# Designed miniproteins, single chains: the designs that were tried, part 21

Each design is a single chain, and the fold is of that chain. pLDDT is the mean over its residues in the fold that is shown.

## One batch from the design tools (miniprotein)

Design m703
Fold by ESMFold2-Fast:
Structure m703 (fold): chain A 79 residues (1-79)
Amino acid sequence: PPVPSPELRERLLAEARAKLSEEERREVEEWVERLRAARSEEELTAIFRELAKRFPEPNVEMATVLNAEVLELEERELA
């Protein structure tokens, strides 16, 4: 599948966030903050392991938001 453009990613993020409940949005925001606060690959790996343990079956909307943040972090590392 093609890598989503920044514009497509923003659109998918907005749609996913609109479909989340207030509780789901708050939890996603907490995880996004943790991902953005990570300063090393080791910290990112630890966060991903916690995510997998807490959300073995995340809903599609939550997965979309989290995946978009991961892609942004990867692009930042490559820049």
Scores: mean pLDDT 69

Design m704
Fold by ESMFold2-Fast:
Structure m704 (fold): chain A 67 residues (1-67)
Amino acid sequence: SSWMSFIQKEIQEAVDSQDEEALKKIKAEDLLAVMKSLDVPQDEHAPTLQYLEQAKKAALEVIQQRL
C-alpha cells in the first residue's frame, strides 16, 4: 500500500534528519483514521499499528544514540 510506504519514508526521514518531533507527529490514532478511510481490512488495523509503533521505537532509539 502506498500509504504504508509514505509512513515508512517519514520515519526514515526523521531518523536521517534526527527529528524526534517528526516521529511524535506520527500518532496511532491518526494512522488508524487513515486506515479506516482507505478501507484497510479491520483485521489488519491492530497488527499494522503494532508494526509501525515498533518501527517508531527503533527510529527514536537510533536518533537518541546519534545525539
Scores: mean pLDDT 79

Design m705
Fold by ESMFold2-Fast:
Formats: sequence, C-alpha cells, structure tokens
Structure m705 (fold): chain A 99 residues (1-99)
Amino acid sequence: EANSDEELAKGVAETIALVEMAIKYNLKAVSSPESEAALKEYQEALKEGIEKLKELLKEQLQKEAGLSEEKAEKIVKKALEKAEEAIEKLEKKYKEYLE
C-alpha cells in the first residue's frame, strides 16, 4: 500500500514548484525593472508563506496522521527538497520558451 504521507509530501512539492514556475514565467514576460523588483518582493513573501505552510503541514501530520514530530519534520523537509529539484527541472524545460 502507498504511504499517504509520501503522497502528501509529493503534492506539496508539486504545488510549490508550479507556483514558483508561474511567477518566474509571468515576470520574465514583462522584462522591466519594475517586474524585477516585484519578483524580489514576491520571492520574499513566498519564502515567508512556505515557512508558515511548513509549520501547518507539520501540525496536521502530527494531529491527523498520528505521526511523531520527528517523522512529520522529515516528511516536510523531503517535500521541500523535492520542490527545489522540481523547480530546477521545470526551469530548464521552459527556458527555451522564456527566451
């Protein structure tokens, strides 16, 4: 049987990767100094949002799935690592379309 916790981690990673890609795509399309400033501010806000999401996910895994704090933290860390890898793959794939 598939581990639902791993599916949750994958879902979080995919969502983060898609959001980051969409932001990068939209801002590259306008190619202005204002868009670069907006991207930087948005990336900072996104980072804060990710930290909050990380805490909420950890709490839900402990409360709803009955996981230990150690296991919940490990799942969240793995999800973030997968998100970073997915973002890099998507960036390479879309580089030709953004140029």
Scores: mean pLDDT 64

Design m706
Fold by ESMFold2-Fast:
Structure m706 (fold): chain A 80 residues (1-80)
Amino acid sequence: SPSLEEKKEEILELTRKRVEELAEELNKLKPEELKERIREGLRESSPESRELILEILEIVRPFLKPELQEAVDEVIEEER
């Protein structure tokens, strides 16, 4: 049977791959489209979900194009 540590490592690896896939999809958007999508998600979210969304954005940011990194920074600054 897989150990608890092996299961945790597998989940972390899957999470990393999902972040990279998310970054690839977001990189297809224009900065204005990305900002609007983030703002819409935040409007519909609880306070706890909002904090999680902002953390995910910080995690995915390094994998984005420079123009989209600037868009993320702008939204994070507005919502802090």
Scores: mean pLDDT 79

Design m707
Fold by ESMFold2-Fast:
Structure m707 (fold): chain A 70 residues (1-70)
Amino acid sequence: VKEELEQAIKNGDINGISEALQRIRQEHGVDEALRTLFELAGEDFDEFKALSPEEQRLRVIQLVNKLVKS
């Protein structure tokens, strides 16, 4: 499942990224899906969890944009 997410990111496949993240969320929970996304982006998930909810929302948007443009 994490490999599917990595492949979708490499291809810029927004639908594939969404599907893989939703699968990880359903199987392992929201935190595991976000942790996987952050690991693939080279970002610190524990630092992210220390942010406010509004900052967390903006960070996820920035992270997804960074990954898709790569």
Scores: mean pLDDT 74

Design m708
Fold by ESMFold2-Fast:
Structure m708 (fold): chain A 55 residues (1-55)
Amino acid sequence: MIEPLPQGASKEELKKHRLELAKETLDRMKALHPSVTDEQAEKWLKEYEKYLEEE
């Protein structure tokens, strides 16, 4: 799901796509920048997930 957004995608598909991109970005950040800890990445992902899911 790192491909271009499918036009006409559902709200759920858009959320999933954004979350996948966020995970990929964090994975790259951790690989390139050891200063980004697992704890920081997890916190950011959970905040972003809440933002998208409204849970």
Scores: mean pLDDT 70

Design m709
Fold by ESMFold2-Fast:
Structure m709 (fold): chain A 81 residues (1-81)
Amino acid sequence: SPKEVKEQLEEIRKKLLAGEISVEEAFEKVAEILSKEPELQKALDGLKAAMEDPSLTEEQKKIIVLITLKEMIDLYEKKEK
């Protein structure tokens, strides 16, 4: 359900902010969720490109994952209505 997906995304964000999971682990969890939604394929492709970019620092990749998580949380919150 959209509520369960939102709660899962919020937990991933919380753990990433607390340093309980790596940026790579957070990316893998987010990518799995995004891969189940055809309309989110462009967002998944953008996130994959960012994670594979050797010019980006780990902190920059972390920020991109956090921004993507926030956007997905907001999207699934709207789907609950």
Scores: mean pLDDT 80

Design m710
Fold by ESMFold2-Fast:
Structure m710 (fold): chain A 85 residues (1-85)
Amino acid sequence: VEMTVEIEAPSEEQQEAVLRYIKEFDKETGAVKSVEVKGRRITVVIEAETPEKALELAMQLAKGAVEIGARVVRIELSELGPILE
């Protein structure tokens, strides 16, 4: 299951801080599938076994970004994993 978190950093300093946070988040969780940077926007794809876990991890990442002073633009469920029923 994949969740997309889109973050907007108002400055280069905040963008660098957010990217550093994402790197540490990935070291701790192993959940970051991809990171894309376009101007002030950072798009992070998180992968987890269940939608609930993916959402929990996406919310944790979003909270950290907001604490740095960045804005969370979007959190989106990109794909549903295999449904057991």
Scores: mean pLDDT 79

Design m711
Fold by ESMFold2-Fast:
Structure m711 (fold): chain A 65 residues (1-65)
Amino acid sequence: SEEEKKKKIEEINKEIGELYDKRVALHQAAVASGTPEAQAAANKEIDEILDKMVELLKEKRKIES
């Protein structure tokens, strides 16, 4: 149904937003620590978050089609 489709899109949008916030927080924490090791660890987690966001965007596109 259109209602189920809309609800699923809202859930995906919320998850993308949470991942974006987590990415920002990881970057800010790494900057605050001031170490190359913290930056490398943050970059690794950010890459994993970006991969998840790409998959969520693909799922959203399929629902919108």
Scores: mean pLDDT 86

Design m712
Fold by ESMFold2-Fast:
Structure m712 (fold): chain A 89 residues (1-89)
Amino acid sequence: DPLDAKYWYEKGKELAKKGKYEEAVKYYSRALSLVDPHSELYFETAENLAKAYEKLGRNKQAEYIREQLERLRKDPSAVPLAIPELPDV
């Protein structure tokens, strides 16, 4: 199902495995827009998004994602900030 966060996450992982990090970022960002912020899938997706940004040299965006995850781990009621450059895919 194209509206399922897991679908976008798995496609993002496939793209990252092929070295297509720009595309992987778009798919991971889409998955994060659809998933519960306190779910295991959210943390897995955000970690892979941060790694993809690091592969693209976009270290500030990777750091932002990691800071967002740290806030969620410290406060389970915290709402994450919007992910930069959500795709239109």
Scores: mean pLDDT 75

Design m713
Fold by ESMFold2-Fast:
Structure m713 (fold): chain A 74 residues (1-74)
Amino acid sequence: SLEERFFELVLEFHEVAAGLPPDVAGRLSTELTALLDEYVAAREAGDEEAMQRTVERIEKLLEEARRELARLRA
C-alpha cells in the first residue's frame, strides 16, 4: 500500500541521514518534513494521486541522501 511504502521510505531516510554530517542531514530532514506535511494533507483530503506524487518525491529525496552518503564514503 502507499501508506506502507511511505513509512518504509521515512524509516530508510532516517537510517541514511544518521550517517550524514549534521548540516546535510538537517537540510534534507527539513525537506522531508515539508513532504510529510504534504502527504498528511493529501491523506486527509483523500487525494490518492497527491499521496502517490508525494511518495515519489520522498523516494527522490532518499536517493539524494544516499548519493550524499556515498560521496562521504568514497
Scores: mean pLDDT 87

Design m714
Fold by ESMFold2-Fast:
Structure m714 (fold): chain A 59 residues (1-59)
Amino acid sequence: LEEGARRAGEAGAAGRLAEGVRLGQEGWMSPSAGAAAKLGGYEEGPEAGRRAGLQAHSG
């Protein structure tokens, strides 16, 4: 499960970027609005990854 902890941490980084991009692309037509949504996604992504990493590591 050591690999699980590492993978969970990596998933956090991917989730952060993917969530930001997805919010931007799905929420509007304007690229400027996309940039704002991306910033919000960056804040939530790392928290989700942190939780996943902690849960995998605690086991």
Scores: mean pLDDT 52

Design m715
Fold by ESMFold2-Fast:
Structure m715 (fold): chain A 61 residues (1-61)
Amino acid sequence: SKYEKALKEAEELVEQTKGKSRDERDAAFQAFVQRLAKELPLEETVKVAIHYLKLLDEVEA
């Protein structure tokens, strides 16, 4: 499904931005969320965004 693919893309985005500046990570995340908002229902976009933020916290801790 598009939702499951988006969850995988969120995981890949966290790994790709590992060690980058906060501004670079924020910009990449905003672009990703804006793209998802055009492709997925709002509820699924929010769930993917939350998934990304939880993974980011684990990587940055």
Scores: mean pLDDT 81

Design m716
Fold by ESMFold2-Fast:
Structure m716 (fold): chain A 106 residues (1-106)
Amino acid sequence: MDNWTNGDYRGAADDFRSLGDQTGSSLLYTQSGLFYERDGDFDQAIDQFNRALSLDPNNSGSWTQIGILYRRQGDFDLAIQHFSRAISLDPDNTLARDNLDQIRQQ
């Protein structure tokens, strides 16, 4: 709930990335990616989510977040691929399903 602290997202993203680099935690890379996305740095966001996936390739949430970023960039084929992977890993992933359904309706 930090929608008024837009200027702090870059600092938070850098801090979580540094902690991820020190600890090898996929969750810390996921948090870093989310803050880079909020900062509008989509290339860094994708990089951090890919680092999370290198540590935990079965993390449905990280697949979903990369899919969302590709969808925002207009790369619908890559978005569909990532959402489909997320759903295959976790059939109860409603966020990935909702995003995939929105693409199919456009």
Scores: mean pLDDT 81

Design m717
Fold by ESMFold2-Fast:
Structure m717 (fold): chain A 83 residues (1-83)
Amino acid sequence: ELEKLRELFAKSDPERQMAMIELLARGEEVTPENIERLIAEHRERLAALRAQEAVWTEELEEELREELLEEEEKLKKARELLL
């Protein structure tokens, strides 16, 4: 049983190997069906995260820009007081 699992792991690609490790960590049975299901779930989550990443990057860039402008304004006022 364990030997068969090790053989399958050694012959698997990295994506399948990660799925097998995750199933073992969860205490789920390492079967081809569970591996394929977990891989499909991971791919769906990655697609959703990539869509969210585009929105997140735009929002983060805008927030960072506003923060930098506020800091620059404070630095300008400080320089005017020193000069």
Scores: mean pLDDT 69

Design m718
Fold by ESMFold2-Fast:
Structure m718 (fold): chain A 92 residues (1-92)
Amino acid sequence: ARLSLEELLAIEEEALAELEPEAKEAEEKGGGKKEVERLFRRYARIFVERIPDRETLEELRRLAREELATTSNPDTRRHLEILLEEIERRLE
């Protein structure tokens, strides 16, 4: 069975909490776009690795692909591409 939205949000909160010290340091150092992408890749990997079921990963992959097809924001596109890479790595 797929994870509930509440369970998925709990995993997201745990992944974000693990990265909070690194995110704070990056903000203090003024790391900019490249550092944000690095932190997002770490977040995406931690988040995806904490999802235990294939069904949830397949649903997230579908949603990320749909969003990637419709969004024109380059930062959103880059983050979705990173998320998809980590999901596909876990599924294959």
Scores: mean pLDDT 76

Design m719
Fold by ESMFold2-Fast:
Structure m719 (fold): chain A 79 residues (1-79)
Amino acid sequence: MEEEIRRLEREVRELERRVGDSRTPEEAQRQVDELVSKLRELAEVASKVDPERARELLERAEEVERLGPRIVEAVRRSS
């Protein structure tokens, strides 16, 4: 369980970096969608051992989902 959580946390960190490096709006949208999905997956796994951590992760997923259109628009404006 903890090892699985650590693996998912590494994947989330990698996706966060990839979102920041996005060069096209389409790439940014795909990476935001993947990040939200991974945060929800991590929250599901974490909910079995740490409900507080799972709640925080779900809140982060909601924030990323809410900010997604702004991230995509920022990349579009930079292109």
Scores: mean pLDDT 80

Design m720
Fold by ESMFold2-Fast:
Structure m720 (fold): chain A 95 residues (1-95)
Amino acid sequence: MTEEEILERGRKLLKESGSLLNAAVKVLRELGYSKEEIIKILEEKLGGLTEEEREFIEKVVENPELSLEEVLEMLKEIARKEGFSDEEFSELPKA
């Protein structure tokens, strides 16, 4: 995987998985979707998942009490393992 591909995927996940991912998981759970169904929906929407991204999604689904900050920290850890720099995530919009 190239650095550009990892950056694009990380930015997409941050934009889509910040408040939206946590909210989407909670909404899908409230609508009666199972953990397996939620993971499948997210895999289809993201165009497939790496092993690390799948583990992240599973942890979010299993722990609906996770705050936005905790979800973002988990995402940053996955990005670090995939070769992202911490600066790339800190450049995403500071208001």
Scores: mean pLDDT 58

Design m721
Fold by ESMFold2-Fast:
Order: structure tokens, then sequence, then C-alpha cells
Structure m721 (fold): chain A 76 residues (1-76)
């Protein structure tokens, strides 16, 4: 579920966080917009970054190459 993926963004394991973020981004902008408040409330930098990107705000992002490429696609 989307809620479980958002929860996984708070994982201590960077691999789990990056995979959850990529899976969320694959759902697409329209679906993720429904969950912006949950993403912005995330304890993780990645969750907050996705939420801020969706609302057109600046974001600080640290992640693997695949995650960064997925975020670029989401901005379109």
Amino acid sequence: SVEELIKQLDSEDPAVRNEAAIQLIKLGREELRKHVDELLASKSTIGKAIGNVLRGQPAVITGNKELLQALVELIK
C-alpha cells in the first residue's frame, strides 16, 4: 500500500528507503499528490523531498542514481 511505502521511507536502512521512494514515484504524480501531507510529515529527508517536489518547492535530496532519475521524471 502507499501508506506502507511512506512508512518505509523512515527506515534506518538506506536501501529500504531508496526502494520505497522509487516504488512511490512509479505510482506517478497524480496518485502521490493525494499523499503530499503524509510525505511532508515523514521523518526522512527523502519523504519531505518528494512532498516538496510535488508542490513545486525547493528540496534537498540525497539518494542513489536510480532514485534521483525517478525524481527528475516526477518533476515533468
Scores: mean pLDDT 73

Design m722
Fold by ESMFold2-Fast:
Structure m722 (fold): chain A 92 residues (1-92)
Amino acid sequence: MTAEVIEKDAKILIRSAKELVATALKEVEESSYQEQVTLLSALKIELVAMKFVLDQAKKTPEVSEELIKELEEAIKALEETIKEMEKIIEER
């Protein structure tokens, strides 16, 4: 896999992750149980994909350190959002 492919995939995933986190934080309290479970599943799938791309990026010297940092920050935000979503769903 080339650095260009990794960077393109990383940018797409970072954008998607930010959108999912923003949606979760704004709408979770007003969402139905089914919508909350669906959103939680989407966040978990995104997290797995991002961790895979981060592993590939760390193994590719041509990938920018700034992009690796952005991936790590997005992963952390996803993990924190997943934890909060699971807590909200469990308390209902």
Scores: mean pLDDT 82

Design m723
Fold by ESMFold2-Fast:
Order: sequence, then structure tokens, then C-alpha cells
Structure m723 (fold): chain A 100 residues (1-100)
Amino acid sequence: SDREEALELVRALRRKAEELKEELIKNKWSDEKKKEVLEQLLLSAERLAEYLRSKGFLEAAELIEKTIEEAKKLLKEGKYMEALDTLIEGLREAAELLEK
């Protein structure tokens, strides 16, 4: 079903964000690399929100869009770990909405 596909996509992006968080902790990446990788992750989240809107999952899409805005603000402040944690938590809540 569309809902099952949407839920798996949200869960997959959350897993990717969690893996990226582990890599940020383990690797001594430059701030430029942290920013670039996080910007690409946020772009993936924006595409996911657009997909969810196209399928009529408006509440989940709006939650992810709000989460992206909050994460972008943290990213501009150089708070890379907090930006990742914000995205991971927002994706968790979006998954709960799709599970009903």
C-alpha cells in the first residue's frame, strides 16, 4: 500500500541519518564536509516530504517540512549534531503518524 511504502521510506531515511551521525562521531570531518553531507541529507528529506504530500500524507509531510526548517537553522549555527538529532526525531514522529 502507499502507506506501507511511505512508512518504509521514512524509516530508511531515519536509518541513513543515524548512520551519518555515527560517521560524524567516528570521523574527524571538516566543518565544510559536515555541512555538505547534512545539506544533502536535508535535500533527501525535502524530497521525501514532497513525495508524502503527493500521496496525501499531509500531516507527516508538514511535520518533516517543519523538522527540516529547524534542522537548517541549527546547521547555520554550526550545530551539526543537534541538526541530525532534530531530523532523526522528526522522522521518528512522522513514522508514528504513518503507523496511525
Scores: mean pLDDT 89

Design m724
Fold by ESMFold2-Fast:
Structure m724 (fold): chain A 80 residues (1-80)
Amino acid sequence: MEEARELLEELRRLAEEVAARLRELIAEHGLEEALALAERELAPAIEEALRLAEEAARLGGEEALREALRILAAAQAAAA
C-alpha cells in the first residue's frame, strides 16, 4: 500500500491542478472556449492522472481504486 499511497498523493495534486486550471480558463474565456483550450493544454496532465489512478488501483486493489475514483470525482466537482 505504500506505493499505492504515493501514487494517490500524486493523483490528488495533479487532479487539483487540472481542476484549478480549468476553472481559471472558464472564468477568463467562458465554458466553450475554455474546453477547447483545456483539450490542448491539459490533455497530457489528464492522461497522467488516469495513468496514476490505474497504477494505484493495480498496486492497492479495491481500496486504492475507490480512493482514486473519489479523487477524480472531487476534481470534476471542483472544475464545475
Scores: mean pLDDT 78

Design m725
Fold by ESMFold2-Fast:
Structure m725 (fold): chain A 102 residues (1-102)
Amino acid sequence: MLAELDAMINELASKDPVRAAEYLAGRAALRAETGEKDTLPSEAEIRATPGLERRGEAVPTPDGILARAVARLPSGVEAVVTMLVVDGKVKRLGALVLPPLE
């Protein structure tokens, strides 16, 4: 599963780092809400998720392209992903999931 995820994310990041970050943020938010650890939804399935809000950006740095995305579900679950892309490959990846505020 990790190898399949890595291959898909590197393919997305080589074409559009923002799309890769938005996909990872959306997947992280859905995994946190559903508890499903082994699902690998397509980008289209993430985009078709009702009420899932996603926002991403990418900036060039001396070390490569830094891409960041935030995804939020109607439940209030939020996921933040930051990744560094070098020569079309993800070299560093960080993810944080926040539960709904009570």
Scores: mean pLDDT 77

Design m726
Fold by ESMFold2-Fast:
Structure m726 (fold): chain A 80 residues (1-80)
Amino acid sequence: SSLSEEEIEEIIEKYAKELGIPKEAMRAMVLAHQGRIEEAERLLMESMGLSREAARAVATGTVPSPEAEAELLAFEKKLE
């Protein structure tokens, strides 16, 4: 296995604090890294209020539709 549950929690706590992002967003990134894309997508939708399309783009690193791209840009402005 690439990461244990204990290592995952340690990474989530450390990097969420260092990056100044919600722990749920960091957890979603870890889930995506493990190939658990649907779980990452759901968590991003629930914790950050993203649409499914925007959450999927974040989780997979794919280029979203123009509508989802606009949503992600608006979301990024809220973090500023």
Scores: mean pLDDT 70

Design m727
Fold by ESMFold2-Fast:
Structure m727 (fold): chain A 63 residues (1-63)
Amino acid sequence: KEKIKELIEKYKNEKGTLSVESFKQLMMEEFGMSKEKVTEIIKEEGKNEFTIEEALEILLKHK
């Protein structure tokens, strides 16, 4: 859980959030998720930007 949060911190933007592109990159590079799965997760959430806590909850749900 703590290790996942540290990975999210590395991908956050200047606003302290994750853009769709950064979140996709995190899921693909760090968690080995396919591009198709990542695109589906993003589409289901319907957001253009994610807080660190939102990203953590999504990753824990889909891991």
Scores: mean pLDDT 77

Design m728
Fold by ESMFold2-Fast:
Structure m728 (fold): chain A 79 residues (1-79)
Amino acid sequence: SIEELLERVGEALEAGDKEALAALIPELERERERARRAGDRARYAALTGALGAVYAALGDEERAARLDAEVRALVAEAA
């Protein structure tokens, strides 16, 4: 489930395990694309936020900033 995926991301972030974080990116991207195709905005936002946190932890501040901006836009549209 995406809840288990997000929990694994949280665990890897707490551990500072960059190898585990990098390994989670393809699964996060696949589930994010799945949520986009399904029109599931809540799941898409959660997965986009998780990807942003992963990229920030890996030092990819440009991708992290882009993903964070996308989450803010999604939240603004929902309000």
Scores: mean pLDDT 86

Design m729
Fold by ESMFold2-Fast:
Structure m729 (fold): chain A 61 residues (1-61)
Amino acid sequence: SHRSTGETLFNNGVTHENNGDLNSAISSYENAAEHFLLSGDESSARSVTSKIRSLRKKAGL
């Protein structure tokens, strides 16, 4: 399901973030947000989008 795929992609983003791979983390989180939106989970999508915004600032993007 899109929600399950979103959760998997979110966890991949967390792993990349913990490894310092900010660009890979952002990419995984963007894909997670898309799948949450497709599943109708707007709350999770908004939360992930907020995190992406924070990480982009940290990465100098």
Scores: mean pLDDT 84

Design m730
Fold by ESMFold2-Fast:
Structure m730 (fold): chain A 67 residues (1-67)
Amino acid sequence: SEEEELKEEVAKRAAELLEKMVRDTYPDATVEVEILDLNTLKVTYTVDGKTYEETVKISDLPNWVPP
Protein backbone atom coordinates (compact mmCIF):
# COMPACT_ATOMS: atom_id res chain seq x y z
CA SER A 1 0.00 0.00 0.00
CA GLU A 2 1.12 3.59 -0.66
CA GLU A 3 0.74 4.46 3.04
CA GLU A 4 2.94 1.50 4.06
CA GLU A 5 5.65 2.54 1.55
CA LEU A 6 5.60 6.08 2.96
CA LYS A 7 6.04 4.79 6.54
CA GLU A 8 9.00 2.65 5.46
CA GLU A 9 10.62 5.69 3.80
CA VAL A 10 10.12 7.77 6.99
CA ALA A 11 11.78 5.01 9.07
CA LYS A 12 14.77 4.89 6.68
CA ARG A 13 15.23 8.68 6.85
CA ALA A 14 14.92 8.58 10.65
CA ALA A 15 17.63 5.89 10.81
CA GLU A 16 19.94 8.06 8.66
CA LEU A 17 19.28 11.07 10.91
CA LEU A 18 19.97 9.05 14.08
CA GLU A 19 23.32 7.83 12.68
CA LYS A 20 24.26 11.41 11.74
CA MET A 21 23.34 12.69 15.22
CA VAL A 22 25.63 10.14 16.89
CA ARG A 23 28.49 10.88 14.44
CA ASP A 24 28.05 14.65 14.94
CA THR A 25 28.54 14.11 18.70
CA TYR A 26 31.24 11.39 18.41
CA PRO A 27 33.03 11.78 15.03
CA ASP A 28 35.26 8.71 15.52
CA ALA A 29 32.45 6.39 16.67
CA THR A 30 31.51 3.22 14.81
CA VAL A 31 27.73 3.46 14.44
CA GLU A 32 25.09 0.90 13.43
CA VAL A 33 21.36 1.64 13.24
CA GLU A 34 18.67 -1.06 12.98
CA ILE A 35 15.00 -0.43 12.14
CA LEU A 36 13.07 -2.60 14.63
CA ASP A 37 9.62 -1.45 13.43
CA LEU A 38 7.99 1.58 11.76
CA ASN A 39 8.18 3.60 15.02
CA THR A 40 11.31 2.18 16.72
CA LEU A 41 15.06 2.31 15.98
CA LYS A 42 18.01 0.64 17.72
CA VAL A 43 21.41 2.34 17.64
CA THR A 44 24.67 0.65 18.66
CA TYR A 45 27.82 2.75 18.79
CA THR A 46 31.38 2.31 20.05
CA VAL A 47 33.46 5.21 21.43
CA ASP A 48 36.95 4.64 22.90
CA GLY A 49 36.38 0.88 23.11
CA LYS A 50 33.09 1.21 25.03
CA THR A 51 29.87 0.05 23.33
CA TYR A 52 26.48 1.68 23.93
CA GLU A 53 23.07 0.43 22.81
CA GLU A 54 19.94 2.60 22.85
CA THR A 55 16.37 2.14 21.63
CA VAL A 56 14.83 5.33 20.21
CA LYS A 57 11.25 6.04 19.16
CA ILE A 58 11.08 7.96 15.87
CA SER A 59 8.70 10.49 17.51
CA ASP A 60 11.39 11.29 20.15
CA LEU A 61 14.19 11.72 17.60
CA PRO A 62 14.00 15.57 17.19
CA ASN A 63 14.86 16.00 20.92
CA TRP A 64 17.19 12.98 21.28
CA VAL A 65 20.90 13.34 22.13
CA PRO A 66 23.48 10.58 22.69
CA PRO A 67 23.94 9.91 26.44
Scores: mean pLDDT 79

Design m731
Fold by ESMFold2-Fast:
Structure m731 (fold): chain A 68 residues (1-68)
Amino acid sequence: SPADAIQGMLDQAQQLLDQGDVDLAREIVDSARQQIDDAYRQGLLSPQQYQKLMDQVDALDKQVDAAA
């Protein structure tokens, strides 16, 4: 599903942050945010799925900013 694909992307971004690859993690987080918005606009995500995924993006953005 689109939600599962996006979750895999967010999991990858967390692994990259854990490895210290901040620039690549930022790129993946930015791509995930765009895919979440696109999927939600297309009706492929419930409001609950959208909120859960966006909360994860915001948490990752804060980690990226703190690591930069």
Scores: mean pLDDT 88

Design m732
Fold by ESMFold2-Fast:
Structure m732 (fold): chain A 63 residues (1-63)
Amino acid sequence: MELSEEQIEAIAKALGVSPETAREIAQRSLDLLVNQGKTQEEIARELGVSREAVRIAISLAYE
């Protein structure tokens, strides 16, 4: 899945991070979830972020 600039900006604002960090979190979360079947907890651990950050990023990526 490709993320638009608008989706990345929305995630960055929601998480209080840079657009670069938001893109990394969102793209890696989607890859780990969709292609590797990992849970949000496992993704959060892999990325070194909160489970809430992963949940928000995935939710906004599917808006």
Scores: mean pLDDT 78

Design m733
Fold by ESMFold2-Fast:
Structure m733 (fold): chain A 62 residues (1-62)
Amino acid sequence: SDEKKIVEMMAKIKTPEDLAEFYDYVEKVVGKEKARDYVNEIAKKNPEALEKMRENLAKALK
């Protein structure tokens, strides 16, 4: 399902390309206006995936 795919993508984000693909997919599923709410909902339900993403992104910023 789209939700499962988004969760998997979130946990795997470790490059700018992964991040771009993630946002593109979310926007295609729910639209740009709903994307933020949807991402927040997914993050709330999957805090481990969100933390993994933030750690990966923080490392990429080094």
Scores: mean pLDDT 77

Design m734
Fold by ESMFold2-Fast:
Structure m734 (fold): chain A 81 residues (1-81)
Amino acid sequence: MSDVLSMVGHVLRAVGHLLDGNDAEAVASYQDAVATAQKLIDDYKQKLSSETDPSKIQKLQSDISQLEKLISRLQAEIDAL
């Protein structure tokens, strides 16, 4: 949860930089968000490998899928700048 808040913080900083007309700083903040999301995916995949609770397995798989979609969207924002 703390890492998710860190990722959101990087996205909010990127938006702030875009509003200030600083595209280079916005790109850097989006790249930090992508790196944080990728680390979260790796951590969740590690947890998934040893998890035996079906509800927790389903939650981890859902969270991984959402993070992968978020990375794709953030990469598109970087590529558009």
Scores: mean pLDDT 82

Design m735
Fold by ESMFold2-Fast:
Structure m735 (fold): chain A 52 residues (1-52)
Amino acid sequence: SGLVTHLKGLLDRIADGGELLAQKLEELGGSPEEVQEARDQSEEARQKAKEL
């Protein structure tokens, strides 16, 4: 359905944003825990998009 397609797109964009956030946190010397949390959240959004 159009709604499912739209939601998948939003989740992929959230995942992309989370990956960018993790990269920027790492570049700025953020804690390994915060970088990993951002990566985990990105992966979760990506996985949810694949399950739809």
Scores: mean pLDDT 85

Design m736
Fold by ESMFold2-Fast:
Structure m736 (fold): chain A 90 residues (1-90)
Amino acid sequence: MAGFGVGASGTPEQAERALKAARDAMEKAGGTVTSGEVRPAQNGGAAAIVKGKAPSLEKSTRAANAGMDAAEKQGAIAGGGSRTPAGVPP
């Protein structure tokens, strides 16, 4: 299994929408989401953090990219990738 992590920041509503959209997109891309949370940001915004695993590095990369694309569609600023040992967002 290869790990992936995606972080997406925006307003609290954008972060919540990004979390749900990213989880759905990641699972459709062949990833398994192991954790997801929204954290408040110091500037009154929020950040969605999603971590998961996939059977291969290729699927992990696809899941991370799908999650980032889905989060950006919700108006959040997204970053992340495969091979994140601690599931750290960008």
Scores: mean pLDDT 75

Design m737
Fold by ESMFold2-Fast:
Structure m737 (fold): chain A 74 residues (1-74)
Amino acid sequence: NAQLEADVLLALAVMYEALGDRFEKQGKFDEAIEWYKKAIELAEEALRLDPGNETARQVLEDIKKKLEEIEKKK
């Protein structure tokens, strides 16, 4: 079931986003960037498997914005 696979990938993306957030708050920007990039890959795959998933789209855009903000601080 592609939707169940998408849900699992989205859950992992959210967990990786949370890890990125923790490293960002610690000033560990390189580590935060790596976790955000992994989260983006998972969220993109989740959205690819379930294109109508509004939550996946919103999560993906949120993580992309966080990555852009940190990349500018580098």
Scores: mean pLDDT 84

Design m738
Fold by ESMFold2-Fast:
Structure m738 (fold): chain A 116 residues (1-116)
Amino acid sequence: DDPLAREAQGIVLDHLRKGYLDGLARGEEPVTEEELRDFALEIAKEQNKLKKEKGIKLGPTVRLELTPEDATRSTIEGLKKGVKEAIEKYPDAIARLLVDTGDPELLEEQEKIIEE
């Protein structure tokens, strides 16, 4: 339990919750499974890019449970913003952020992208 990893996770969760609430307030529809999958793979690619560009030595894996039924466009935007802010503030505290939709193949694909 790294205090910086906990703070980094808190940033991600705070942005995710804000995005979720904003989406509900706007009456946004849930995302499709395909939209959530594409987004998860995009975030994995962005993490790999930041690792290479900044020479970041990433730490342990973090799994974020998120199903399509519980996610809107604003939820996704919040998650993206939270991941970026957390990596910028605590680059060594966030290893591999994986979106866990309950699909093990999607988790494996995200890991492969991040490890490239």
Scores: mean pLDDT 76

